# Designed miniproteins, single chains, continued (3): the designs that were tried, part 24

Each design is a single chain, and the fold is of that chain. pLDDT is the mean over its residues in the fold that is shown.

## One batch from the design tools (miniprotein)

Design m8798
Fold by ESMFold2-Fast:
Structure m8798 (fold): chain A 80 residues (1-80)
Amino acid sequence: MTITVVGDNGKKITIDLSLSPEELAKKLEELLKEEGYDVKLSPEDAAIAREALRRALEEGKTEVTLDELDRLAVQVVIDR
């Protein structure tokens, strides 16, 4: 299962939800770096992002912005 994440500069990355937490973190870190964020994601952060992306796919979304992903990730943390 794949979903596309779009940065503000129009860069798109396609994430396969079958990726390891480490590989998912690396893909998101590359996108965030191009948007000017100097962040490193833990495997726990990557697992939260995966659940957020899974929820987006279940709602029929094939593409999400970084802002939408962040909001969904916050909701995943609250729901736990």
Scores: mean pLDDT 79

Design m8799
Fold by ESMFold2-Fast:
Structure m8799 (fold): chain A 121 residues (1-121)
Amino acid sequence: MSEEEIEEALRRARELYERGLEAFKAGDLEKAKELFKEALLTLPDVTSRLYYEILYNLGRVYLAQGNFELARRIYEGFLSSPDPYARALGYRGLGDVYEAQGNLELAAEYYAKALELDPSL
């Protein structure tokens, strides 16, 4: 892709992501899921922090829908990233999954791992 095409793709992906976040806040889980998926498909690079932020929030939609297995699989995928930010988001997401399942002890362990990698999370 050209630099101009990359810039347009990044801008559109961010716009779709922001609309997805607003849909999620409004409780429109299906619209949020559709917008996050479109944002991911629009991204030119699947290793960026924006990619992981969108994918983290897509996992939150699946979690809100009760699809714990799919949310868990998404977040486990983050742990193979060389970026500690991506791995921290993965651990945070796993904490969210186990908290939603009522395993508060395991959730706390994953949240602690996330904070050790990125205390800003």
Scores: mean pLDDT 88

Design m8800
Fold by ESMFold2-Fast:
Structure m8800 (fold): chain A 105 residues (1-105)
Amino acid sequence: SIMEQVDELVKQVKELIYKMKDLANESLVNSLLDKALQLLDEALDYFRKGQYDEALEKLDSASFFLQQAVEIEKFVDPERAKELTVLLNEIEALLREIKRLIKEA
């Protein structure tokens, strides 16, 4: 089902965010990653309730906080930021697929 596909993709996104947290040493970067994790949980809750526009808005907010985390890391540790950017690119591809599935629901 679309719901099962969305749940599995969100789990993959969360696993990649946890990898970002393992790499990031800065408390502010980790706080932004924690906000993204919370927003993904809120997006899933809205999706399960059939509130698709709200789910999509929460996914866009999660993407924004992940991008902010990587931008901060670029100023702190440019080499680590490259590793976070690879993970961010994978997350953004998964988020695009999640948004596509939600729009088809």
Scores: mean pLDDT 90

Design m8801
Fold by ESMFold2-Fast:
Structure m8801 (fold): chain A 65 residues (1-65)
Amino acid sequence: MKEELIKEAKEVAKQLKEILKKEHGVDPKVEVSEDGKKITLTFDNGTVVELSLEEAKKFIEIVEG
């Protein structure tokens, strides 16, 4: 359901932001799409990176596994 996806995406976005800050020393603005399917990272230099929820989860799994 939409609400469940949004909740999961927000949790994943929070973890991704914490990992990027701790491991890479960057603090991007992290935004979740209205449907919870996409996570957008906006860096201080103006770079924008869009990840699917699955891509973000995979990244976290690799870093923390």
Scores: mean pLDDT 77

Design m8802
Fold by ESMFold2-Fast:
Structure m8802 (fold): chain A 62 residues (1-62)
Amino acid sequence: SMEETLEKAYDLAVELLKQGKSVEEAVRALQDKFGLSPSAARFVASKAWQDLLEKSDEESIG
């Protein structure tokens, strides 16, 4: 389904960003691997980036 594709795309975007790739590089990877439009790929990559910045304080082990 399209929802399943978006979840996999989000997971890949998070992984690429954690590897030090830029949002633009993540956008290109999402287009190449999942066939997302530029707008959809940008949305997913930017959301993954925003979530990583916000969740870094919540994923503390102690």
Scores: mean pLDDT 78

Design m8803
Fold by ESMFold2-Fast:
Structure m8803 (fold): chain A 105 residues (1-105)
Amino acid sequence: PASKFYSLSLTVSAAGEKTIVSEDEGLPEILKKLADAVTPDLDESAENIKKILEKEGYKVKSSTFTENGRRRALIVAEKDENTHVSVGLTENADGSLGVGITYSE
């Protein structure tokens, strides 16, 4: 089959409530595990995501930076030349965490 691409976006409120913003049909289990692991805290979410990806056999690179006064994290993970995961985390002004996850194989 041709290369597959999946996307999942959600928001985590300061109270820990998760709201799906957008999701593709038939999401790979890894994306669901990553979504379940996010918290309202960007640093905790990044560490949880990294640990899950490393446990599942991915090689992970992560960076945390500030852009336009908001903290962000970018996590990119590769299991092999064909299997990739990317996670973007953004602190929102209201104390929520924006989360975008993509998977390709």
Scores: mean pLDDT 84

Design m8804
Fold by ESMFold2-Fast:
Structure m8804 (fold): chain A 75 residues (1-75)
Amino acid sequence: SAMNATLKVTVTLEDGTVLEKTAASWAEAMEFIAEAVGGKAIARVLSIKKTGNKYEAVVELEDGRVVKITVEILP
C-alpha cells in the first residue's frame, strides 16, 4: 500500500552530520526523523521540493537549528 514503502531517509544537521536509515514504512521514517532531531518540534518549514520519488525539506526546529530532511521512495 502507499503507507508501506521502502524509504531512504537522510537527515542533515546544521553541523554537517548526516544520519541515514532505510525505513520499511512512513511511520518508521517519521520516528527516525524525530530521533535524529532529538525530539525537537518543527517550528517552520523553510522549503519543500519534490523531484520524482524524492522529497526534500529544509525546516527550522523549535531550538532554532536548521535541518535538511530527504526522503526517497525506493522501488
Scores: mean pLDDT 83

Design m8805
Fold by ESMFold2-Fast:
Structure m8805 (fold): chain A 64 residues (1-64)
Amino acid sequence: VPLPELTEEQRKEIDELIKEAEENAKKSVNMTLDDATREALRRTLEGLFINNDKEGIDFLRSRL
C-alpha cells in the first residue's frame, strides 16, 4: 500500500519497532499490547520516520 510520505523501508522499520515493543511487553512485564496501543505507537513512529528523526526513533525504541 503506497503512502506518499512513507517509504517501504520506513514501513518495515515501523513494523520492526512495534514487534520489539510487543516482545518487550511480553517478556519484561508479561503484558500484551492491544490493537489501540499498537496503532498509537505506529502513528508516533510514522511521524518520526516522515521527519527522518533517527535519534527520536532510537530514543523511542530504547523506551519501549
Scores: mean pLDDT 70

Design m8806
Fold by ESMFold2-Fast:
Structure m8806 (fold): chain A 100 residues (1-100)
Amino acid sequence: SDKEKQIELLNKLRKELEQIKKKLENGEISMEEAKEKVKKLLDEAIEQAKSLGMEDFAEALEAEKEHLMESLNEAKSKEEQIEIINEFIEVLEDAIKKLE
């Protein structure tokens, strides 16, 4: 079902964001590299949603990406970027619960 595909895509996105966050927290990547990885991850998720015919879901992800990237671009410290990524992970977890 479309709901099952959306849940799978959101869970993949959440897990990959957790990995980016861990690498940022432990200094394996810079703030700039973290922003680029997050952008690419959301772009790939949007492309996958479109390829599955989930246009409304893809539009919702695009809006969330725009908001997330604005917040990350305004972040002045690694700690602020980590908080923003954590908040977005919570948004994804809430979305998954609503689809269940």
Scores: mean pLDDT 88

Design m8807
Fold by ESMFold2-Fast:
Structure m8807 (fold): chain A 79 residues (1-79)
Amino acid sequence: TREEIERLLRRAEETLRETQQLLNDNAPISTIQAQLDRAGRLVDEVERRAREHNDLEAEMRAGVFQIAIAVYRRVVEKL
């Protein structure tokens, strides 16, 4: 449902905010990577549900989060 998609999107946003905090706190690379993996799984679930419900806005929002996760992964790879 739309509410389930919105909850998953909020959870993904929270996970990315936590990732930013971990980076600011110089957390271990393994910890940051695990958090990014969690965010990726949430975003994949949003994309799957958005496609099932033909929710183009949610699918587009998932795409934006996928780009953000990819950028964070490149930052972590250079650490």
Scores: mean pLDDT 85

Design m8808
Fold by ESMFold2-Fast:
Structure m8808 (fold): chain A 85 residues (1-85)
Amino acid sequence: SAEAEEILEEIASTLKRIVEIGNFSEEQKKTFDSLYKLLEERKSDIEMLKSVLNALKTMLEAIEKDPSNKESLYITIESLVQQLS
């Protein structure tokens, strides 16, 4: 749906910004790519996409204020990948 694609575009943009600020390793970047792919596969669940977007926006705010939040943020992303797998 158009709504799902708009939310996924905002998720992609938010993830890109998190990755840019955090300066993650190539291995860690693969985890972010995996999250996005899992969300694309589940795009019929609009409420889940909105929930994940809100969580990612909170993570972006945290890393923009303090880059030391990077490792804690990465653990949360790994947890999301496991929940969606």
Scores: mean pLDDT 87

Design m8809
Fold by ESMFold2-Fast:
Structure m8809 (fold): chain A 87 residues (1-87)
Amino acid sequence: SAAERREAVLLEAEITIIYMRGFILMKDPKATVEELQSVVERLEEAVRKAEAFLKQTTDPAVQAQLQATIDWAKEYIREMKKKIESM
């Protein structure tokens, strides 16, 4: 439905905003472990919200798009965690 598509867009936007913060920090040589961990925690929470919504939606287009965003975000979380472990 239009309401489901609107909610999916908002969830994707939230994930994208958190990602952009993480992307900037990942390029900053002065970024702290605490700053990176804060972004990881926010992104993991956003992913959990998106996964919960995904289980409730019946629109295949919403499911496909949101699943792609979730999968990508999970990969980025793994990359950030790997960087934290190297610090």
Scores: mean pLDDT 87

Design m8810
Fold by ESMFold2-Fast:
Structure m8810 (fold): chain A 119 residues (1-119)
Amino acid sequence: SKLDKMIEKFKATLDEVASRLPPELAAELRAAGDRFIEAVKKASETDPNDEKVRKEVIDAAADLLIVLDKAYRYAREQGDEETVALIEKAVYLAYQILMAVFGLDALVELNNAYLKKVS
């Protein structure tokens, strides 16, 4: 499906980012990415309108953004412009996946969840 291709591209991009990070941060990123992918697949295979299922995807996506922000700050400090571009691509692909499954409202929910975690 189109969603499966988007998930595959996201996973490949995330694995490439992780390969360029210190081992601890790479492991944190892979764990957050795997959780996000699992939550998205469960939502698409069951009921994406189920509040509990939707909330888990949004929460997993917010946690993923926190780790991607850590990776972004690390890559910038290293002057690693290629890794910065890959992180931006991973963020874009995560947003496209959320839009495909839930629509635009999911991006508003993600923004609110992310801000609550970092405030």
Scores: mean pLDDT 89

Design m8811
Fold by ESMFold2-Fast:
Structure m8811 (fold): chain A 91 residues (1-91)
Amino acid sequence: MGLDFLLEGEKNRAIRLLKEGKYDEAFRIAKQLAELSKYYPELAGRLALEVADAFEKAGHKEQALEIYRLVAENATPDLAAEAKKRIDELE
């Protein structure tokens, strides 16, 4: 299976693309990870939060907010609460 390996790879790819200035490509991957939290609420939700944090720290607030909102809707209660806290702090 290796779902953890595959999704961790997508997280790392998104962060690499973000550092390379390929913001649209990085955001598409981050959004896909956040959407996958519908099916893998802990694994995909946690990885999407890590990518959203990277976007936030890089100054891409609007993209980070969109990812946090998807995690808040679909992830486990603990991860959703963290995402909601980040949304409140950024708004």
Scores: mean pLDDT 86

Design m8812
Fold by ESMFold2-Fast:
Structure m8812 (fold): chain A 106 residues (1-106)
Amino acid sequence: EKKYTPSIDIKKLLEETGITEKELTLGELQVAIGEYITRHNLALTDDPENLTTVDLRGTPLGEITGVDKLTVQDLLDNLVKQSEYAQKTLGKNASTEPIPKLKYND
């Protein structure tokens, strides 16, 4: 029952599907993203291995991920990794390590 906190942009997208929870399990995140993809007809049906590729061009998800096309599984992995990175930093009682957030060298 590990819970993930989606980014503000992802949270706005999930609210469109009726998800107002601040934290989601992997299963809840998976269902919510699937509903969003279906509702906006982003899924490409050309995958012979039962993997659904999504077209994110011109969508908020494309802006968040920085890619035009990826599988639903890769999209979920990207969102989970973002949340896992944040939780790993918070779960370690590290007053010792700076929290890596936005790294702007410009």
Scores: mean pLDDT 62

Design m8813
Fold by ESMFold2-Fast:
Structure m8813 (fold): chain A 94 residues (1-94)
Amino acid sequence: MREKLRREAAEEIRRILLAFGVSPALAEELAEAFYRMDTDRIRAVLARLGFTPQQIDDIVMQLEFLAFQTDEGVKEALDKIIELIRRALEEMRA
């Protein structure tokens, strides 16, 4: 169940990054890091993409609490992470 939610979120993150013109290699690297819940790798890739320390901390905070959530709470946290990524990418283009 959680593996399916992680896979779907990782694929959505990949799609958003590609839509914003991020290279396929970086988009895939971030998607894989999310699928594996590798917080150190997520931080490193987001920093390379130009995310601010606060934006990275907001995203990682949501990830760190996934283990304590119900299945619905996991979906809500993943949806929030996706929205934080989209918003940061939009701000970098402005």
Scores: mean pLDDT 79

Design m8814
Fold by ESMFold2-Fast:
Structure m8814 (fold): chain A 79 residues (1-79)
Amino acid sequence: SEEKLKEYEELKKEGERLIEEGVELARRGDELIREGEENPERREELRRKGIELEAEGGMKIMLGSSTRIEAESEKKKLE
């Protein structure tokens, strides 16, 4: 049905949004880790924060990718 097709398109967009957010978080995490390498006094703090952001980013990328793939698979079955 056309209604289900629209639901899967919305799920695909949500998955893509989660991937984009996750990539940005991972990028920010990497930047903090690099800043920590240049700042010995804050190295441990910045590395910890950077790892936390990379982990959160990775989780969002995984969730978004799974959501997108499942939505695309379900949409393809309707075609």
Scores: mean pLDDT 87

Design m8815
Fold by ESMFold2-Fast:
Structure m8815 (fold): chain A 86 residues (1-86)
Amino acid sequence: EHSEKALELSPELKHFQQLLKEAQQIKPDQDFYIAFQRQLQIVYNKVKDPVKRQALEKALLDVLKKSKSVEEFNQLSKKLIKQALS
């Protein structure tokens, strides 16, 4: 369809959107969705190495599955991102 966004959507942006859909299926909770989106956005903005980014994407989904609270998810996610940037 005729949309500038559709023309601009790279495979990376489509992959980002797919990860958000997967996160919503794992935790159909708005607070978890917002938290996951924020951490994933940080990964995409700061981690330019595709191998490290893919590993972090998988780790974030695993952390999301195991986390019982948004606070736990945020704490574990920030630790993973910091480790990858070291």
Scores: mean pLDDT 78

Design m8816
Fold by ESMFold2-Fast:
Structure m8816 (fold): chain A 91 residues (1-91)
Amino acid sequence: AAEKLKKIASTLPKEQAEKVIEALEKGGVNEALYMLGYIAGQELKKQGIKLSDDQAKQIAQQLADLISGSTGLVLDDDQKQALYDGLLEGA
């Protein structure tokens, strides 16, 4: 899980990658997923996109599917919840 999240982080701009890696090192997989969601939420906010709870759930599911497709890491419900919580805080 950790090495697969580091692979995802390496595709991000350096500053965002460092935040995800720091979250992974300090809080583990769920904290890294929260930070990844938070970064995605911040990018949506910069584009003027307001995120409802239902939209955040759909985007978290899409991010989970993209992570699974690119790394083979299938996220459990707690890991998907971390992405969702991050998206809401970031947006």
Scores: mean pLDDT 79

Design m8817
Fold by ESMFold2-Fast:
Structure m8817 (fold): chain A 92 residues (1-92)
Amino acid sequence: SVLEELKEKAKEYYKKGDIDKMTLLISVAALLELGVVSEEEAREFLEALENDDEEKITEFLVKMAKKIAEMKPEEIEKLREIQLEYAKEIKK
């Protein structure tokens, strides 16, 4: 699944010491789990991140920030819980 691919790539970046890419992939994986982003959007983001396509990464992050701004407080709390869970899984 796209979700598993994002988590595996996050773990690879963590092992390489690339905490920024790990954190971005965990964040997108959590948004995918909540249905805030599609599998297609998540895959496109992963490709942009792996290619260091700064323009596409920035466009994606702006789009995600807008979606997050429309979320209810309870949904934001759920997002944070999933992000923390995935970060703990990656660090094992």
Scores: mean pLDDT 87

Design m8818
Fold by ESMFold2-Fast:
Structure m8818 (fold): chain A 96 residues (1-96)
Amino acid sequence: MEKKIEELKKEIEELIEKVKAGKLKSLTIELTELILNNPELFELVEKLLELAAEKGIDVTIKISPDLKASVEQVARAVAMALRAIGTEIDAELAKK
């Protein structure tokens, strides 16, 4: 379990750097129970989505089948996605 967390953390951090560098036009993120239950991974994914929205990158969010058995976990995944979109809206509003 811990090794998978470290691998996912590194992968998400690499995606964040690629987004910052303007190297990505689109990205796909699969939200798993592991990501939603690990605070560090949750914060990294939220930050990645926030940066992707700010840069106007096309984001596809997939809900893992393991989350479909838990209404609470699905609600958390949706809330994360909506917060990322909200950050982009706030940035556009501030320009006015």
Scores: mean pLDDT 68

Design m8819
Fold by ESMFold2-Fast:
Structure m8819 (fold): chain A 81 residues (1-81)
Amino acid sequence: SAAEAARRAAERARRAKDAREAVEALREVLEEVREDPEQALAVGIAEGLAGIALGVGELAGDEEFALEMAIKAAEETARGS
């Protein structure tokens, strides 16, 4: 289900050492579920938001903020599915 895919993405993101690894974890889950449009959409939204957070964090020089926002995006997607 979309909820299960999003939850798995959030679990992988929480284990990430930095925002880049969190975004990569979300992309890996997205690739695994790409054949299911509903699951791909849910994980894709989380990946997109996490990518924005990574970009903002890099511009601001705040890697902790970038990681926190990436994890938060994945968790909120899991809750909303």
Scores: mean pLDDT 75

Design m8820
Fold by ESMFold2-Fast:
Structure m8820 (fold): chain A 67 residues (1-67)
Amino acid sequence: DFSEAEKKIEELSKNEKLKPVAEKARQTVDNTKALLSTITDPEIREQGAKAADSTIISWMESMEKEI
């Protein structure tokens, strides 16, 4: 579940300076969802989604502080 990362992407997309960051985060979420969809074990898939969601949010927060 990428709901928290997707909320952060929407927030950043409202700022013109952060729009490229939001677009890269969206691409990362989409690519990660595609990768996770190939995993047959639902527990591993969910753990992967949580780890990726947290990492993407941390990256976006770091980029936001730089701008």
Scores: mean pLDDT 81

Design m8821
Fold by ESMFold2-Fast:
Structure m8821 (fold): chain A 71 residues (1-71)
Amino acid sequence: MLSREERERVLTITGRVVQDLVAEHPDLSADQVRRIAEAVLRAAEEGVKKGLSDEEVYEIAYEAGKRVLEE
């Protein structure tokens, strides 16, 4: 279970990564955005659980979101 602080970090980083990916890919469908957000959220949760920095969590979450675009 994530602490309140860890949960806030996950949500903040997830929002930033999704915003950046959507800005870079303006033709994404709503379903693609949802799948990206789900992958980003999972990666951000795992990074925070591992005690990674916000910068490191952003990087792994961004790469997870990009992987969805390659499908």
Scores: mean pLDDT 85

Design m8822
Fold by ESMFold2-Fast:
Structure m8822 (fold): chain A 62 residues (1-62)
Amino acid sequence: MDRDGKMDEEELKAMLDFLNSEEARKAGLSDAFIKRMLGLFDTDGDGKIDEKDRQAILDKYG
C-alpha cells in the first residue's frame, strides 16, 4: 500500500480468511510465516483474530 493506502474492513477480512485457510499454505506461504502474520493482527494476544482485533487494526490503519 502507498502512503494514501487504507486497509478496508473487506480487505482485512479477506486477508485474514486467506491466511487462516489452506489456500495460503498451498500458495507457498509457510506455516511459520502465516502464524507470524496472524500474530501481527492478534492485538489482544488471545491466539485468534476476533472482530475486536479487526476493529483495533482498522482504527490504526483504516
Scores: mean pLDDT 65

Design m8823
Fold by ESMFold2-Fast:
Structure m8823 (fold): chain A 76 residues (1-76)
Amino acid sequence: MEELKEEAVERLAKLFQEKAGMDESTARAFAEHVAEEIAERSSSEEEFRKAVDELIKLLEEGASSEEIQKLLDSLK
């Protein structure tokens, strides 16, 4: 799980910088928060991977922070 969380943080932080215009420190902090929320709401590594992939799709579609929060809420 820890390795999967780190990979997710790297992928999400890069997307937040490129798509949302966040600076590196803000993007990484937000990515760490999001990855932790997904991990807490996922009961397995497989569920975690699926949730991260869904979030990445939303970000590529231009989703806002509000849409990201809705995804996190849907996991619980």
Scores: mean pLDDT 74

Design m8824
Fold by ESMFold2-Fast:
Structure m8824 (fold): chain A 99 residues (1-99)
Amino acid sequence: SRAEDLARVVETLEELAELLRELKRNKASKEEVLKALEEFEREARERLADLPEELRGMLLNIIRAVKDLVADPRLSPEEGIDLAIDLVEGAAAWLRRRR
């Protein structure tokens, strides 16, 4: 159902936020964060291949936005991660209100 599909997207976003918090606690470099995000995206593509294209596309766009924030040369690694966490948590909260 759409509610179950939305719950799977929210769960994946919550996992992404937790990954970002762990990387921040460990003072990961930009390169380490980007490698972890590439692996997360690969696993998410495989795990969520059965989702409607609209929801899968939304999630993948959020992951790309997170990568762009982390890769931004104007931001420190910590600043990039903090903005990425805010974006992911905001998206998860918005989607929770739709189920």
Scores: mean pLDDT 87

Design m8825
Fold by ESMFold2-Fast:
Structure m8825 (fold): chain A 88 residues (1-88)
Amino acid sequence: MDEAFKLLEEIKKAVEAGDLEKAKEYAYKFGQLLAELSLTDPEAARRALERFQELLDEWIKQGKTEEAEEVAEAALKGYGEKRKELLA
């Protein structure tokens, strides 16, 4: 749980610093952790996802639509890859 929110804070810091590549790396790791949490603690996964969506919405409102899109894509990729591993 705390680890998911730490990753969200790292994504936020990277986006605010203009380091999109670093933001995508953290987002990918966040997606992987979200896949694990969806099986072990679905309530924690839901809260982490809600916070992530809140950050994406905030960046879109700030005109950082490209950054929000790429970060979301990286997280979805991490989630999908980890979920395939866990369900195999």
Scores: mean pLDDT 85

Design m8826
Fold by ESMFold2-Fast:
Structure m8826 (fold): chain A 104 residues (1-104)
Amino acid sequence: SHMDRELEREIDRLDQAIDRGDTQGVLDSLRRIIGLLRRHRPSREVAERILEALDRVIATSTDPAVLQAVLEAAMEVLRRTEDKELILRAIGLALRAIGALLDL
């Protein structure tokens, strides 16, 4: 769908921002992904790619705004999937983001 292509473009931008260590770029891309997810149920493949990108963000960031955005993105994926594996991955990411926020 058009919205899945928009999500894929924002995931690509997110990956590039992570690779550059661009905290503002990471945050901006996460916020755009969250906005798209609120309007659209992603395909299973796109949801998997989002969760993979969120895992990369949480492994590399200590910024509280970024960690909050990871939590929000994981929760939006959780709300929009019925796939048991993706549900468990989204829950795991949300719990890791909460743990990281509490360590600040």
Scores: mean pLDDT 89

Design m8827
Fold by ESMFold2-Fast:
Structure m8827 (fold): chain A 87 residues (1-87)
Amino acid sequence: SRIDELYEEMKKVVEEAFKLNDEEARKKMEEMAGKVHMYFALAPEEELLKLQELMMKITEAVLNKDREKAYKYLEELKKVMEEILEK
């Protein structure tokens, strides 16, 4: 599915971001957040805010080098994306 492809791309970006310094990691995460926003641009505002909050939490986890939290929030993000497409 398109969600599975986007999720696999997000996992790759997160893994790359863990290897970068904070400035470069933040830039990579901002580029990914923009891509997610564009993909769900027509979603209801409540759902968009949930996606934005989860993207911010993933970025914070990456900057803190917290792999467990980054993947936890990435899985929660995938569930929210799937719920939006189920409607």
Scores: mean pLDDT 84

Design m8828
Fold by ESMFold2-Fast:
Structure m8828 (fold): chain A 88 residues (1-88)
Amino acid sequence: SDIAQQKAIQLDLMSELPPEMREKEAEKFKASGNEYLTDLVETMNALDAQMAAASEEERQNRLATIQKELEEKRIEFVQHLDAEAAKA
């Protein structure tokens, strides 16, 4: 659906945003009650807090981990939507 497509794009953009902007977007997903997106975004928020105290090299490693988690959760989210459509 257009909504699922838009949410996937937003998650991609969030990985490129500075930490403060990602936190703001995370709050929006949490407020919407989407469990799959909320879990992913809460993980990003926790990692952002950890990266704030980390060295530049550590931050680069953390960003790589976040990118991987985003891709995996995006695939999981799409699979969930397909499963729900099949049950309808």
Scores: mean pLDDT 62

Design m8829
Fold by ESMFold2-Fast:
Structure m8829 (fold): chain A 70 residues (1-70)
Amino acid sequence: SLQDKIDDVAGEAYAQLTPEQQKRFVEEVEKAREKYGDDLAKLAEEYAKIAEELGLTDQAKKLRELSKEA
């Protein structure tokens, strides 16, 4: 599913982060889920912004493409 693809790329992003960045990533992801719920397009775009802020350009690009598929 599209949600599974988004979660997979988010997991790839998380695995590349330091412990401090992982904490920030989890907090921002939780905020996005609370704000957008099941709007997969908005969730994927928000996850892309979080990944980009943390320097994960490849994962951010993948998440933006998934946002367009929703």
Scores: mean pLDDT 83

Design m8830
Fold by ESMFold2-Fast:
Structure m8830 (fold): chain A 68 residues (1-68)
Amino acid sequence: SKVKLIVKDEETVILEVDEDGVLTTADGKEIELKKGKHELSLYEAQGVLKLKSGEVIDLTEDAEVIVE
């Protein structure tokens, strides 16, 4: 996987992506993410990320998770 989740605590997660992608939340909302770091809610961090390369990443299964 080319994505990393950093769980800050309570309600905030930082998602690091090494290419552009689209995050789809559990309710079907799509969020465009550019390469870099993005602040997500804990709910958004449970979504599915489709990278520009076509790789699909389930953030609950396939992402590297770091808890501070």
Scores: mean pLDDT 78

Design m8831
Fold by ESMFold2-Fast:
Structure m8831 (fold): chain A 64 residues (1-64)
Amino acid sequence: SSALEKLEEIYKEDPALGIALFRHALRTEADRSPLLARLRELLSKETDPAHRAALQALIDEFSA
């Protein structure tokens, strides 16, 4: 979706802000599956260890 594309764009420019916005979206969305799928895609491409840890923590926090 266009909203997920914007979240990914923000993450690429400012990972800390992107993570905060993904967390907010995960808390407010009824269906978290598209957000979690996008976070897993970002994690698979992320090379920074701190950003990888933050993405994994977010996925773990909101996974059933």
Scores: mean pLDDT 84

